# Ledger of designs, part 74: designed miniproteins, single chains, continued (5)

Each design is a single chain, and the fold is of that chain. pLDDT is the mean over its residues in the fold that is shown.

## One batch from the design tools (miniprotein)

Design m18725
Fold by ESMFold2-Fast:
Structure m18725 (fold): chain A 86 residues (1-86)
Amino acid sequence: SSNEYAKKVIVEHLKRLAEEARKQGYDEVAEAFEKASKAIEKVDPNDVEKLKKIGRLVREADQALRNGDFDKALELAKEIEKVAKE
């Protein structure tokens, strides 16, 4: 379904953020994104509101990494995992 595809896109985006953080030497941030990615794999793709919230947080995390704000990226990665587990 389109919802399953949207979820897969979010998971792949988080995996790319983890790779980017690791390339920049921020292993803790990378590990947090990897944990968030695994948590999202268990989210019901029909929980559209949860996936929308996660999508917003993932975009904010991407922006934080682009800005070199690794403290904010780490906080957002942890929030993404928390939301996914709700």
Scores: mean pLDDT 89

Design m18726
Fold by ESMFold2-Fast:
Structure m18726 (fold): chain A 74 residues (1-74)
Amino acid sequence: SLKDKLKMNVYLMSAGALVYVAGRIKDKEKQKKLLDDAIKLAQKALELAEKENDEKGVKKAQEILKEAEKLKKK
């Protein structure tokens, strides 16, 4: 539905923004909190993308999750 696609885009945009900010801050504790929030939002986007059979949405959510996990290893 249009409503679920809109929610998915909001979650993807928010998760992406949090990963972007987290990658640019030097405070490891704040970085971890932003990355944890980004992971939760990206997981919600992934669930909506799978429900909508939106392959592009699934890929975007997976890319955000991968980048967030990579940054958490620091």
Scores: mean pLDDT 86

Design m18727
Fold by ESMFold2-Fast:
Structure m18727 (fold): chain A 80 residues (1-80)
Amino acid sequence: SMEEVEKRLERRRKEVEEMIEEAKKSKDPNMSKVLIGTAEGVLEIDRWVMIREAEKEGNEELKAYIEEKSEEILKEIKEA
């Protein structure tokens, strides 16, 4: 459902924001890269799963919402 997708993406965004903050506080540049890469990886996996579920339901509006919100989160990661 849209509500379930919204909650899942909101939870992922919060986790991503925490990973970015930890990366910024890290004195180890390798750890910072791992944290940023992990944030991107977990977002991409969630996006892939949610889009596949929306496609199976024939819900184009839900798919568009997932893509739009995932791109917003990805932009936040890329700006880190």
Scores: mean pLDDT 85

Design m18729
Fold by ESMFold2-Fast:
Structure m18729 (fold): chain A 105 residues (1-105)
Amino acid sequence: DRIIPGAIAFNQEEYDALPEEVQEEIERLVEEANRLLDEYRETGDESLAIKAAELYVKAAEIAEKAGALRLAAALYREAGNIYRLIKDYEKAEEYYKRAEELLKK
């Protein structure tokens, strides 16, 4: 299984600075989301992709609340990428915009 740990790996310094409980929650949500995305790629069931995107949004909100703004932006972008994958361009744009706005702070 090719897990691309993009959002966390590229923001490792912010991630490592978070409390252990917060790290574990973000990792759990991202791992669940990636499993659902793998299932979506095999089945074509868009409901799995939507659930994966929602889990990335939850992880992003947790990171944002904890002050990990770059990590939060990366997690929002992953949610946008998932919505774009299922051609929900309006939701993809919403989360890309949120990620960009967060990086301006």
Scores: mean pLDDT 84

Design m18730
Fold by ESMFold2-Fast:
Order: sequence, then structure tokens, then C-alpha cells
Structure m18730 (fold): chain A 55 residues (1-55)
Amino acid sequence: SNKEFAEVLRVSAEDARSEGRTEVAEFLEKLADKVEAGEITPEEAKEEVEKYEAE
């Protein structure tokens, strides 16, 4: 679960970086690292993404 969600975030980060959205890519990469390390849950990571998108 955590590993699978981290992979999803990493793919999204690669897409963002290829589009020149470096800030978004860095944000997603940091979340992926935290999820993979078990520092946050996939649910918490989704909340962080929703907060970022709401801006």
C-alpha cells in the first residue's frame, strides 16, 4: 500500500517535471519519500495533495 502509493506519486512527479512544473514535482517527490519511509500514511499524503491543489 505505502510502496504502491509512493510509486504513483513518483510517476506524477516525473510528469510534472517533464512539463516544467518543478515546484509540483519536488512537492510530490517529498511526499513519496515520506510515504515510502512510513512517516505518513497514504491517506495523509492524499490530504496534503488536496491542500496543495486547493491553492
Scores: mean pLDDT 81

Design m18732
Fold by ESMFold2-Fast:
Structure m18732 (fold): chain A 68 residues (1-68)
Amino acid sequence: MPSIEEQLLALIEEAERALAAGDLETARRLMKQAVELFEQGKKVLSGAKLAALLERLIAVQERYRAAL
């Protein structure tokens, strides 16, 4: 079974690919799922892993805003 870290990375990577393809609707949906899963991850993941995931999630959100 994929870990919460693996699931979150997969969602972020899919959102990055959707943005690269210009699919803003898919990117928005995936980012929402990633944010929800990140909140769950705060309870179980180390600070270092959370910091790395947060950095990537912020980068995706910034790319999405730039694409609007």
Scores: mean pLDDT 83

Design m18733
Fold by ESMFold2-Fast:
Structure m18733 (fold): chain A 70 residues (1-70)
Amino acid sequence: MSPKEIAEILGISLSTAQALLNRAREEGLDIRDVIIKELANRGYTAEAIAKILGISVETVVRTIKEIQEK
């Protein structure tokens, strides 16, 4: 996923998206999980997040539950 795609999905600047991607890489975090967390925090539904990222609703729900338990 490119910084431009992240910026468009989250409605943030390209510089902020690039910083987020670089931090995720340096900390060994999956950028997809970081984006799911951010969208969920902004009030997006699991269905909306799944559509935006092109993944299953089940995958989004499992990721959110794992985040909430940690």
Scores: mean pLDDT 75

Design m18734
Fold by ESMFold2-Fast:
Structure m18734 (fold): chain A 67 residues (1-67)
Amino acid sequence: SDEELEKQLEELERRGVLAIIRRDIEALEQVIEEVKKLLETIKNPELKKKAERMIEGLERQLAELRE
């Protein structure tokens, strides 16, 4: 359901933020991969945009951590 997908995205967002705070590159890469897998299952256009924006933000942070 969309409600369950939204909850999963919120949990992944929290995990991503924690990985960034801890500067854990491997954990952040894993979160990005999980969001990408979830995105493949999302049909709701609003949730798709939320997941895509989350991937962009997390990939930007990953690039900064790799510098």
Scores: mean pLDDT 86

Design m18735
Fold by ESMFold2-Fast:
Structure m18735 (fold): chain A 64 residues (1-64)
Amino acid sequence: MEKEKEVEKIIEETRQALRDAGASDEEVANAEKALRTVAKYHDVETVKRAAQLIVRTIAERVAA
């Protein structure tokens, strides 16, 4: 219940951060799928950590 709400918020924030970084629609969709998979097996804190890593990795790749 609370976990699902927090996960959706993280996914929405991650989608926006990726678009702001110049990520493609495909990269945004892949990030959402990855975060939903992490959320199924891990806690919200782990999902937040995964989201931060995804955003940084894609932002660095786009900037390169």
Scores: mean pLDDT 81

Design m18736
Fold by ESMFold2-Fast:
Structure m18736 (fold): chain A 63 residues (1-63)
Amino acid sequence: KLEELEKKLREAYEAGDLETYLEYKAKILSLKKNQPFEKVLELLKKTEKGDEKAREELRKIEE
């Protein structure tokens, strides 16, 4: 399932579908970093809106 999620993430990125890209990125990070999907998705959406605090928190999760 993770491999399929990564494939769909790439497809969304290449298509320029930001909303779908963020959803798949959140699913992948949730699985890899053991974080709640809803939390990761919210942080990704806030980061796209320019929320620097959300970006810093997301960076800590990605590390």
Scores: mean pLDDT 79

Design m18737
Fold by ESMFold2-Fast:
Structure m18737 (fold): chain A 58 residues (1-58)
Amino acid sequence: AKKLTDELIELTLKTLKDPSYAEEWYKALAEMIDALEKDPEKAREALEAAKEAYEKAE
C-alpha cells in the first residue's frame, strides 16, 4: 500500500503535467484500490474521512 501510494502520487503529478502518463496512473490507481481492500482498516479510515468531509459540505 505505502509503495503503491507513493507511486500513485508521483504518477498523478506527472499526469497533471503530461497526460501521456494517464494509462500508468490508472493502473497504479487500480492496484492501490486492490491493496486498500486487503487493508480494511486503512480503507475504513479513508471512508470515514470522506464521509466527514461530505457531511460538512453536504
Scores: mean pLDDT 65

Design m18738
Fold by ESMFold2-Fast:
Structure m18738 (fold): chain A 65 residues (1-65)
Amino acid sequence: SDEEIIEEILKYIEEKIKELIKEGKSPQEIKDYVNYLIEIASDKLSPELVEELKKRAEKIVEELV
């Protein structure tokens, strides 16, 4: 389902953010990398799913970074 696809991508993004934080990456480097991951995922998703992914990924970044 679309929700399962979004949840899988978001789980990967969250795990990667936590990894980069542990490695001492700056907030800007983490944000840049998350944007890169969203861009790659966007090639395979509908525009509606891309917007949902961006919105939910931004919330994770705001909370963790």
Scores: mean pLDDT 84

Design m18739
Fold by ESMFold2-Fast:
Structure m18739 (fold): chain A 66 residues (1-66)
Amino acid sequence: MSQKLTDAYNAAKSIVSPDTASQIVKGLVSSPSGKLSNSQIKKIAKQNGESVSSVKKAADAAYKAI
């Protein structure tokens, strides 16, 4: 579990800032489906000054790493 979470964080961090990557991984772990909704992606993007497209790409990379 912890290794897969580390891999997910590192995958997201290659695309977005470390703080954004951390929020993406936390969102994935807290989600029953293991995926972020479009509303969660938009919220994370807005909170961190990232584009929605960058956060979507980072979330997809993190999800695939889990």
Scores: mean pLDDT 81

Design m18740
Fold by ESMFold2-Fast:
Structure m18740 (fold): chain A 63 residues (1-63)
Amino acid sequence: DTELVKIAREAVDLASQGKADEALRKAREMIDKLVKEGKITPEEAERYRAAVERLVADVTLQN
C-alpha cells in the first residue's frame, strides 16, 4: 500500500519512547533509500519528510 505508512509507524514508535531525534534520522534514511531505489520521486520524498516531522512533533507534544 504505502511506504509512508511503514516509515510513519516506526517514527511514531521511536518518538513515543522519547527518541524524536532518532525517529527523524531513521525516517530520513528510509526516505533517501526509497529515492535512490527509484520507488518514490524527490517531490514525494519532501512530502514524506514533512508528514513524518509533523507526526513526530505531535507525539512529542503529547508526552
Scores: mean pLDDT 79

Design m18741
Fold by ESMFold2-Fast:
Formats: C-alpha cells, sequence, structure tokens
Structure m18741 (fold): chain A 76 residues (1-76)
C-alpha cells in the first residue's frame, strides 16, 4: 500500500539521517552550529514526512533535506 511505502521511506530516512549525524559528530571540524542546524532540519523533515499524503511528497521531503544537508556540509 501507499502507506506501507511511506513508512519504508520514513524508516530509510531515519537511518540515513542518523548515519549523517554520527559522521558530523565524529568530524573534528564540525561546529556546534552545524550540529544544531542538522538536528533542526532532521526534525522538520520527520514532521513533514508524518504529514505527507503521497509517496512522491515523501520523496520530495527527503530530497529537500539532502539538499539542505549539502549546504551545511559546504559551509567551511
Amino acid sequence: SMEERKQQLKTAFERLADGYLAELEADPNATPEQLEEFRRIRDEALKKLDQATSVEEAEQIINEFLARLDEIRERA
């Protein structure tokens, strides 16, 4: 079902986000501000995923999160 697929995407997202957070926490060059911003966008994405009404919307939310994550990582 579409709901089962959305739950699979949410689970995959949570694992992906937790992996990136662990990488940032282990990075000696990561700033506290980057970690706070990451946690904020992760929480926002999880909230949006809970409200998503389609698989396509869920995928767009994940893609938006990944784009924002790239912006955080590029801030040297």
Scores: mean pLDDT 82

Design m18742
Fold by ESMFold2-Fast:
Structure m18742 (fold): chain A 90 residues (1-90)
Amino acid sequence: MVSDEEIDFATAVLALAVEGVVLRNAKTDEEQKEAIDAFVEHVRKALERLSPELRPQLLAEARSIFDEAVKDLPKEIQEYARKKLEEVEA
């Protein structure tokens, strides 16, 4: 049977995947930065909700989704994204 911890983790990953789609569809620098800020905030909230043991796994999933979402964006936006994600990982 699926545990509450598995549901919370899956829900967090799904929310991040949706934000990754929003980020990939953002057209202006302002929209891209707003989508990055929203993604990072979702990572932060998910880390607060999950047990410490699951946080490394969530961060790995978040980084994978994030890297895929930003790979085709301008270099300056990619650098903004990495800095923002590093702030939440610290």
Scores: mean pLDDT 80

Design m18744
Fold by ESMFold2-Fast:
Structure m18744 (fold): chain A 77 residues (1-77)
Amino acid sequence: MAEEVAKKGAEVAKLGDTPEGYKKRLEATLELAMKYGDADVQAMAQAGLDAIKAGKTPEEAIKKAEEAIKKKAEELA
């Protein structure tokens, strides 16, 4: 549920405002999206997690997630 995702996001936000804390927050958010999202959201989350694992910046990880959801939406259209 959206409430559960919001609560988990708030807990992850307590990891701090450093670049490392931001990456950890993004990673945890993407993992939640993989657990509670549909196929489109899971594809997006996987692409973002892969970028983080490859050492990309949080901005690059978000970019990769956006590319994945766009590609998935085009396949479903």
Scores: mean pLDDT 68

Design m18746
Fold by ESMFold2-Fast:
Structure m18746 (fold): chain A 67 residues (1-67)
Amino acid sequence: SKEKTEKLLKEIEELIEEIEKLDKEAAELFRKELEEIKELLKKDPEKALEKAELLLLRAKHALELLK
């Protein structure tokens, strides 16, 4: 659902803010992908959800490696 995807995007934004404190360049790359998913959500909500779930997992993994 769109609501579920928007909740995931918000969680990703919060993780990116934490990543930015440790690695500004990595955070910028994640922000670019996040914006692409936001655009995709307008055209293909199902694909946007799939990409959001993958980006969330990647962002969590990146934050753990940067700690």
Scores: mean pLDDT 85

Design m18747
Fold by ESMFold2-Fast:
Structure m18747 (fold): chain A 128 residues (1-128)
Amino acid sequence: SMNEAMTNLFAAESALAQGRYEDAIFNAERAIEAAPDNDDIRARAYTIIGEAYLKQGRYEEAIEYFEKALEIAPTNARAWLNLGKAYLKQGRYEKATEYYQKAIEVAKEINGRQDVIDEAQKNLESIK
């Protein structure tokens, strides 16, 4: 149900914020199960799972889930930013640069995402 999906999504976001990464993944997966045909819930849940894996240093899994989120929601500038971060952590600088540039492009199209632009630019400077 949608109410169950939203409850699990909120629990996943709270767990992520508290550094409880396995709980974040578990609750995000529960959100997807509760609303498997809802693109907004799936995209948000995949982003949470990706961020949890990124924080755990599980970069290959993080990339997989950010790519799943971006297939559904390509205007998610933060997901592009996090995809760039995952590649940077792997030492894949050309891909990191590409995705940071994409994050800036998307963030500029969506007014109010200056936080993404600033962080992507800072990370690009670290590669040069």
Scores: mean pLDDT 89

Design m18748
Fold by ESMFold2-Fast:
Structure m18748 (fold): chain A 74 residues (1-74)
Amino acid sequence: SSRKIAEIIGLILRAVGDLLEGNYEAAIESLEELKERLKDNPEVVEYLDKAIEAVRKGDVEKAIEYLIKALKAA
C-alpha cells in the first residue's frame, strides 16, 4: 500500500538525515527498523546489515552506498 511505502521512505530519510548530522545511534535504529520491515527480502537485509556495520565504523559514505544498493534490490 502507499502508506507502507511512505513509512519506508520516512525511515530512509530519517536514517540519511541522522547519518549526515553524525547521529549514528539514531541512524542505526532507523536502519534496524527498515531491516525488520523488509526482512522477507534476504538481499535487502544483507545490504542493510552492511550499511549498519559501515555506520558502526563511522564510514558514512559506505553506509549510504550500501543503503542505495538495498533500495535497488527491493
Scores: mean pLDDT 85

Design m18749
Fold by ESMFold2-Fast:
Structure m18749 (fold): chain A 93 residues (1-93)
Amino acid sequence: MELRERFLELARRLEELAERYRSLGNDELAELFRRLAERARRLAEEPDAELAAELARELRELAERLRAVGAPEEVIELLEEGARVAEEAARVL
C-alpha cells in the first residue's frame, strides 16, 4: 500500500479513537488522538521526513503510556503500527 494511503488510513483510525474517548469523557486523550490524526493527514498530502519522525516518536510514547494504564490491546497495536508506518516514511523521505 502507498504511504499516502497508509497515512490516510492511520488518520481515520485515530479520528475514530478521538471520537470514542470523547464519548467516554476523556477529553485529554480525545484531543491528543485528534492532533495525531491531523499530523497523519498532513503527511498524506505533503510528505515530510521530520514530521514523520515526530509522529512516530509521539505514537510510540503514547502507546507506552497507554499500556502502563491498561488500555485495550487493540488501541496499543494501532499506535505501534502507526509508528512503524511513520518510521518507514521518515527513512524513505
Scores: mean pLDDT 85

Design m18750
Fold by ESMFold2-Fast:
Structure m18750 (fold): chain A 68 residues (1-68)
Amino acid sequence: RYELAVSADEALAKLPSLSPVEQGILLALITSGEPLSAATLARALGLSVATVSRALRRLEARGLVRRV
């Protein structure tokens, strides 16, 4: 599962620098307030698990999300 590695305010400040998929993932995590799986995010966003997993790896590399 994944959660925000930064505050919601810091995540929101990063949104303009992110792709639409990455923006959708961060907004879903902010709104849920709890850790989400790639499968749950994929279902919620109407995307493939592969697409969401690639975006989560990019967000993790940027320090915006972490695995729990």
Scores: mean pLDDT 81

Design m18751
Fold by ESMFold2-Fast:
Structure m18751 (fold): chain A 98 residues (1-98)
Amino acid sequence: DEAARLAALAERGRAMKAEYERTLGPREEEVEKLMREVGAKYPEAAALLAAHEARRDELLAKAEAADKESPLLGEVYYGEAARTLLTGYDMALGIAKE
Protein backbone atom coordinates (compact mmCIF):
# COMPACT_ATOMS: atom_id res chain seq x y z
CA ASP A 1 0.00 0.00 0.00
CA GLU A 2 1.69 3.16 -1.28
CA ALA A 3 -0.35 5.48 0.94
CA ALA A 4 0.62 3.57 4.10
CA ARG A 5 4.26 3.47 2.97
CA LEU A 6 4.34 7.24 2.36
CA ALA A 7 2.65 7.92 5.71
CA ALA A 8 5.26 5.76 7.51
CA LEU A 9 8.12 7.63 5.78
CA ALA A 10 6.61 11.02 6.68
CA GLU A 11 6.21 9.97 10.33
CA ARG A 12 9.83 8.78 10.42
CA GLY A 13 10.91 12.12 8.95
CA ARG A 14 9.00 14.05 11.62
CA ALA A 15 10.48 11.90 14.38
CA MET A 16 13.99 12.49 13.00
CA LYS A 17 13.35 16.25 12.83
CA ALA A 18 12.12 16.34 16.44
CA GLU A 19 15.17 14.36 17.62
CA TYR A 20 17.56 16.69 15.76
CA GLU A 21 15.84 19.76 17.25
CA ARG A 22 16.18 18.26 20.75
CA THR A 23 19.88 17.53 20.07
CA LEU A 24 20.68 20.91 18.47
CA GLY A 25 19.63 23.05 21.44
CA PRO A 26 22.15 21.78 24.02
CA ARG A 27 24.81 21.32 21.33
CA GLU A 28 24.40 24.91 20.11
CA GLU A 29 24.97 26.26 23.64
CA GLU A 30 28.07 24.08 24.08
CA VAL A 31 29.52 25.03 20.69
CA GLU A 32 28.75 28.74 21.17
CA LYS A 33 30.68 28.79 24.45
CA LEU A 34 33.65 26.85 23.06
CA MET A 35 33.81 28.76 19.75
CA ARG A 36 33.70 32.09 21.60
CA GLU A 37 36.82 31.03 23.52
CA VAL A 38 38.62 29.18 20.69
CA GLY A 39 37.11 30.34 17.37
CA ALA A 40 38.84 33.73 17.50
CA LYS A 41 42.20 31.89 17.79
CA TYR A 42 41.33 29.47 14.95
CA PRO A 43 39.84 31.46 12.05
CA GLU A 44 39.72 28.33 9.84
CA ALA A 45 37.38 26.61 12.34
CA ALA A 46 35.14 29.72 12.42
CA ALA A 47 35.10 29.89 8.59
CA LEU A 48 34.22 26.18 8.29
CA LEU A 49 31.37 26.57 10.81
CA ALA A 50 30.06 29.62 8.91
CA ALA A 51 30.07 27.61 5.65
CA HIS A 52 28.04 24.81 7.24
CA GLU A 53 25.61 27.37 8.74
CA ALA A 54 25.10 28.87 5.25
CA ARG A 55 24.50 25.37 3.84
CA ARG A 56 22.02 24.67 6.65
CA ASP A 57 20.12 27.88 5.82
CA GLU A 58 19.90 26.85 2.13
CA LEU A 59 18.48 23.45 3.13
CA LEU A 60 15.94 25.06 5.48
CA ALA A 61 14.74 27.25 2.59
CA LYS A 62 14.36 24.10 0.45
CA ALA A 63 12.47 22.39 3.29
CA GLU A 64 9.96 25.28 3.50
CA ALA A 65 9.45 25.25 -0.29
CA ALA A 66 9.15 21.44 -0.48
CA ASP A 67 6.75 21.23 2.49
CA LYS A 68 4.10 23.13 0.47
CA GLU A 69 4.15 20.40 -2.23
CA SER A 70 5.27 17.31 -0.27
CA PRO A 71 5.55 17.23 3.54
CA LEU A 72 7.76 14.14 3.19
CA LEU A 73 10.34 16.04 1.11
CA GLY A 74 10.15 18.95 3.56
CA GLU A 75 11.02 16.65 6.48
CA VAL A 76 13.92 15.14 4.50
CA TYR A 77 15.41 18.58 3.77
CA TYR A 78 14.97 19.63 7.40
CA GLY A 79 16.80 16.47 8.50
CA GLU A 80 19.65 17.23 6.09
CA ALA A 81 19.85 20.82 7.40
CA ALA A 82 20.17 19.63 11.01
CA ARG A 83 22.74 16.97 10.06
CA THR A 84 24.78 19.55 8.09
CA LEU A 85 24.92 21.90 11.09
CA LEU A 86 25.89 19.10 13.52
CA THR A 87 28.65 17.98 11.13
CA GLY A 88 29.91 21.57 10.92
CA TYR A 89 30.00 21.76 14.72
CA ASP A 90 31.97 18.52 15.01
CA MET A 91 34.47 19.51 12.31
CA ALA A 92 35.02 23.05 13.64
CA LEU A 93 35.53 21.77 17.21
CA GLY A 94 37.95 19.12 15.90
CA ILE A 95 40.07 21.79 14.21
CA ALA A 96 39.94 24.05 17.30
CA LYS A 97 41.07 21.22 19.60
CA GLU A 98 44.10 20.38 17.43
Scores: mean pLDDT 70

Design m18752
Fold by ESMFold2-Fast:
Structure m18752 (fold): chain A 79 residues (1-79)
Amino acid sequence: VDALTQAAIDAVRAGNAEEVRKHLEQLVAAAPTAGFDAVRAGLTAVGNEVLKRLPQDPELAERVGKAIEEAGARLRAMA
């Protein structure tokens, strides 16, 4: 999950909301194997990176924020 979390963070830094969504979806899919707490920590790390980007790119921050919210909801539905 660390590699997927880092890939999602890198996608946020690159301004690529679609790549962030794909990596978040892969993180959620890994939850039964990697552990739900580890995936939740990954989602939190991506969210913190989005907050750093909010002043520079509010549109990206909104799109990625929604992707994180959707990933979190899916994670809760699996638990």
Scores: mean pLDDT 78

Design m18753
Fold by ESMFold2-Fast:
Structure m18753 (fold): chain A 102 residues (1-102)
Amino acid sequence: ATATLTTDAHGVARAVLDLTESGIYTFVVTKLSGAAATVYVTVDGVFLGSAVLGKGETATFTSSEPLAKGKHAVTVVATDAAGEGVPGTFKVTVLDANGNEV
């Protein structure tokens, strides 16, 4: 699964991911536009990690626990150094435990 997410004026973007299999998943996040930001990724309210991303930069976030089959809430939050929301677009690609796009 690959989705383009746009963060709002508060720096928040949300998506629903529907998984056909339970397992460990990796979220590959690429910043496509907007000012450089600290990007935070959560799945079902569980924090996976953060990275500072400029335009064209990529970070990977992997679930520490298996995600169950079914629907999951994915949240991306982007903030500047002052903690204010950064509007921008991100590409999110989801990989299974073998590195294959799901």
Scores: mean pLDDT 85

Design m18754
Fold by ESMFold2-Fast:
Structure m18754 (fold): chain A 97 residues (1-97)
Amino acid sequence: MKVSEEQFELDVLEALARIELVNLKLSPNPTAEDVKRVLDVVERLLQKAKEIGDKESLRFALEIAREVLEMSKKIGDQENVERAEKLIAEAEKGLAE
């Protein structure tokens, strides 16, 4: 794998996760689709961070997933609550090893 290319991909995914989370937080009526967009990016970031072994990106994915979990609970979106909890567990496992 090309280290510089992989780091660029992580940086792009982190930026996208931040943008989608800000859009979710600024929405007057956040929807399940808004939550899903953030979780889709977090899942991609988590998988890439695990592949590379980048613990900083794993910590970032964990932080975003926790914020999205709280938003999903507020919206009452049980499917995205369960998805966020699974991503949190995966990130915590990646950080433990």
Scores: mean pLDDT 83

Design m18755
Fold by ESMFold2-Fast:
Structure m18755 (fold): chain A 60 residues (1-60)
Amino acid sequence: SDEELEKELEEIEREVLRKYLEGEISAEQATQETRRRMIELLKKHGFSEEEAEKYIEEHR
């Protein structure tokens, strides 16, 4: 479960990085999109918005 969650988080990072490197989004937009998508993913796995934010800050 934790390993699967980590892979899904890494997939988000790869997708956003690809968009940034291809010139589709700015660095600021990439940061915002990564954070938003990670929070939504964590919420899907049972985290509250506050818990998701804390997880990202502590583990990223």
Scores: mean pLDDT 82

Design m18756
Fold by ESMFold2-Fast:
Structure m18756 (fold): chain A 107 residues (1-107)
Amino acid sequence: ARAEVDAAVALARAIEAAAAGDPLEGARRSMALLREYAAKDPEAAARAAAGEADLEAGAEWFGEWTAEAINRIQATLGEEGGEAAALVARAGAAFEALLREAAAARA
């Protein structure tokens, strides 16, 4: 509920801040934030341990998390959640861009 919304907004802001710097460092920091968040979910934590598949799993999982977080924000805050939902959507786009850059740098 509210604590989950606050956690989602905090994660989104942290990812947005990471994206403002160096892309490779931003991708590394964003993955660390996702792993810390995913540590609450054994299935997501197991995926985070998968090495090379980690970047693809991270992008897919964050897409799913972004959609769920937006729905939860709307359910909890209604129209007052518009800014929080927009922030989460923006962070999702920034994270996807960072993962693409990280993948390209490894190719």
Scores: mean pLDDT 64

Design m18757
Fold by ESMFold2-Fast:
Structure m18757 (fold): chain A 90 residues (1-90)
Amino acid sequence: SEADKIYEEIKKIIEKIKELAEEIEKESKDPKVKEYAKNLVELAEDWLKKIDELKKLWDPNDPLFKEQLKSMLETAEKVLEEVEKLKKEV
């Protein structure tokens, strides 16, 4: 379904955010940037857990579910852009 495709795309973006955050934590020499990146890894892990729970509870034919997933995708894309920008600075 369209909802399943959006869900898988969100999951891939969050996994990429986590991977980039782990790289930033490893490569950065600034303790504040390292702590920020570590917090991003924890937030990404929590977000993956929450989206998995959402998929189990929601009807894929519900229009509100599709709207919620689309909103989550837009948020994930914006977070990824910010994390990619930070990665270029370390």
Scores: mean pLDDT 83

Design m18758
Fold by ESMFold2-Fast:
Structure m18758 (fold): chain A 80 residues (1-80)
Amino acid sequence: MARVEALAEEARRLAEELAERLAERGREELAERLRALVEAAIERALSLPDPAEAAAELERLRKELEEALRRLDAALAESE
């Protein structure tokens, strides 16, 4: 149980970091959509009856957020 909660917290922290980068650059709508999508994904994972499956889904989400943050930083640096 504790691991699932820790992974959810990590995913939320990554989403907040990503959203802050977007908001700082005037992309407030995108930041809000990201927060909503991540919260929905966490809620879906936590609704799974198997803690191992929930942990796997949250770990996948965390990796996807890390990849998205890396790509977003690159895109923001190269944007018009």
Scores: mean pLDDT 78

Design m18759
Fold by ESMFold2-Fast:
Structure m18759 (fold): chain A 99 residues (1-99)
Amino acid sequence: MKVAEIEGEFETAGDGAELEALLEEFGKKVVEAMKENDKVKVKLTIRVDGSELVLEYEISGYKDGTADYTITGAEGTGGFEQQAADIREAARREEAAAA
């Protein structure tokens, strides 16, 4: 099984358009890795106005533009604390529903 690890780190002063462009470019790298690997582990760090969001997830089973993903970590500071907590709870519920 081929496994790839991809990390992205992005910082902006609250320009949503700049952040969207950076995330689109990063997303293209993740898609290319999914085409060549059985599993891709992603770590994404986003910083906006001193707030930080760190997302960790695994992607597998890529076929026909679809893939399975599992969130393995979500941490947030400042303005992202609640978003990170919500992501962790959603991931926990998804795992429980799959069991």
Scores: mean pLDDT 75

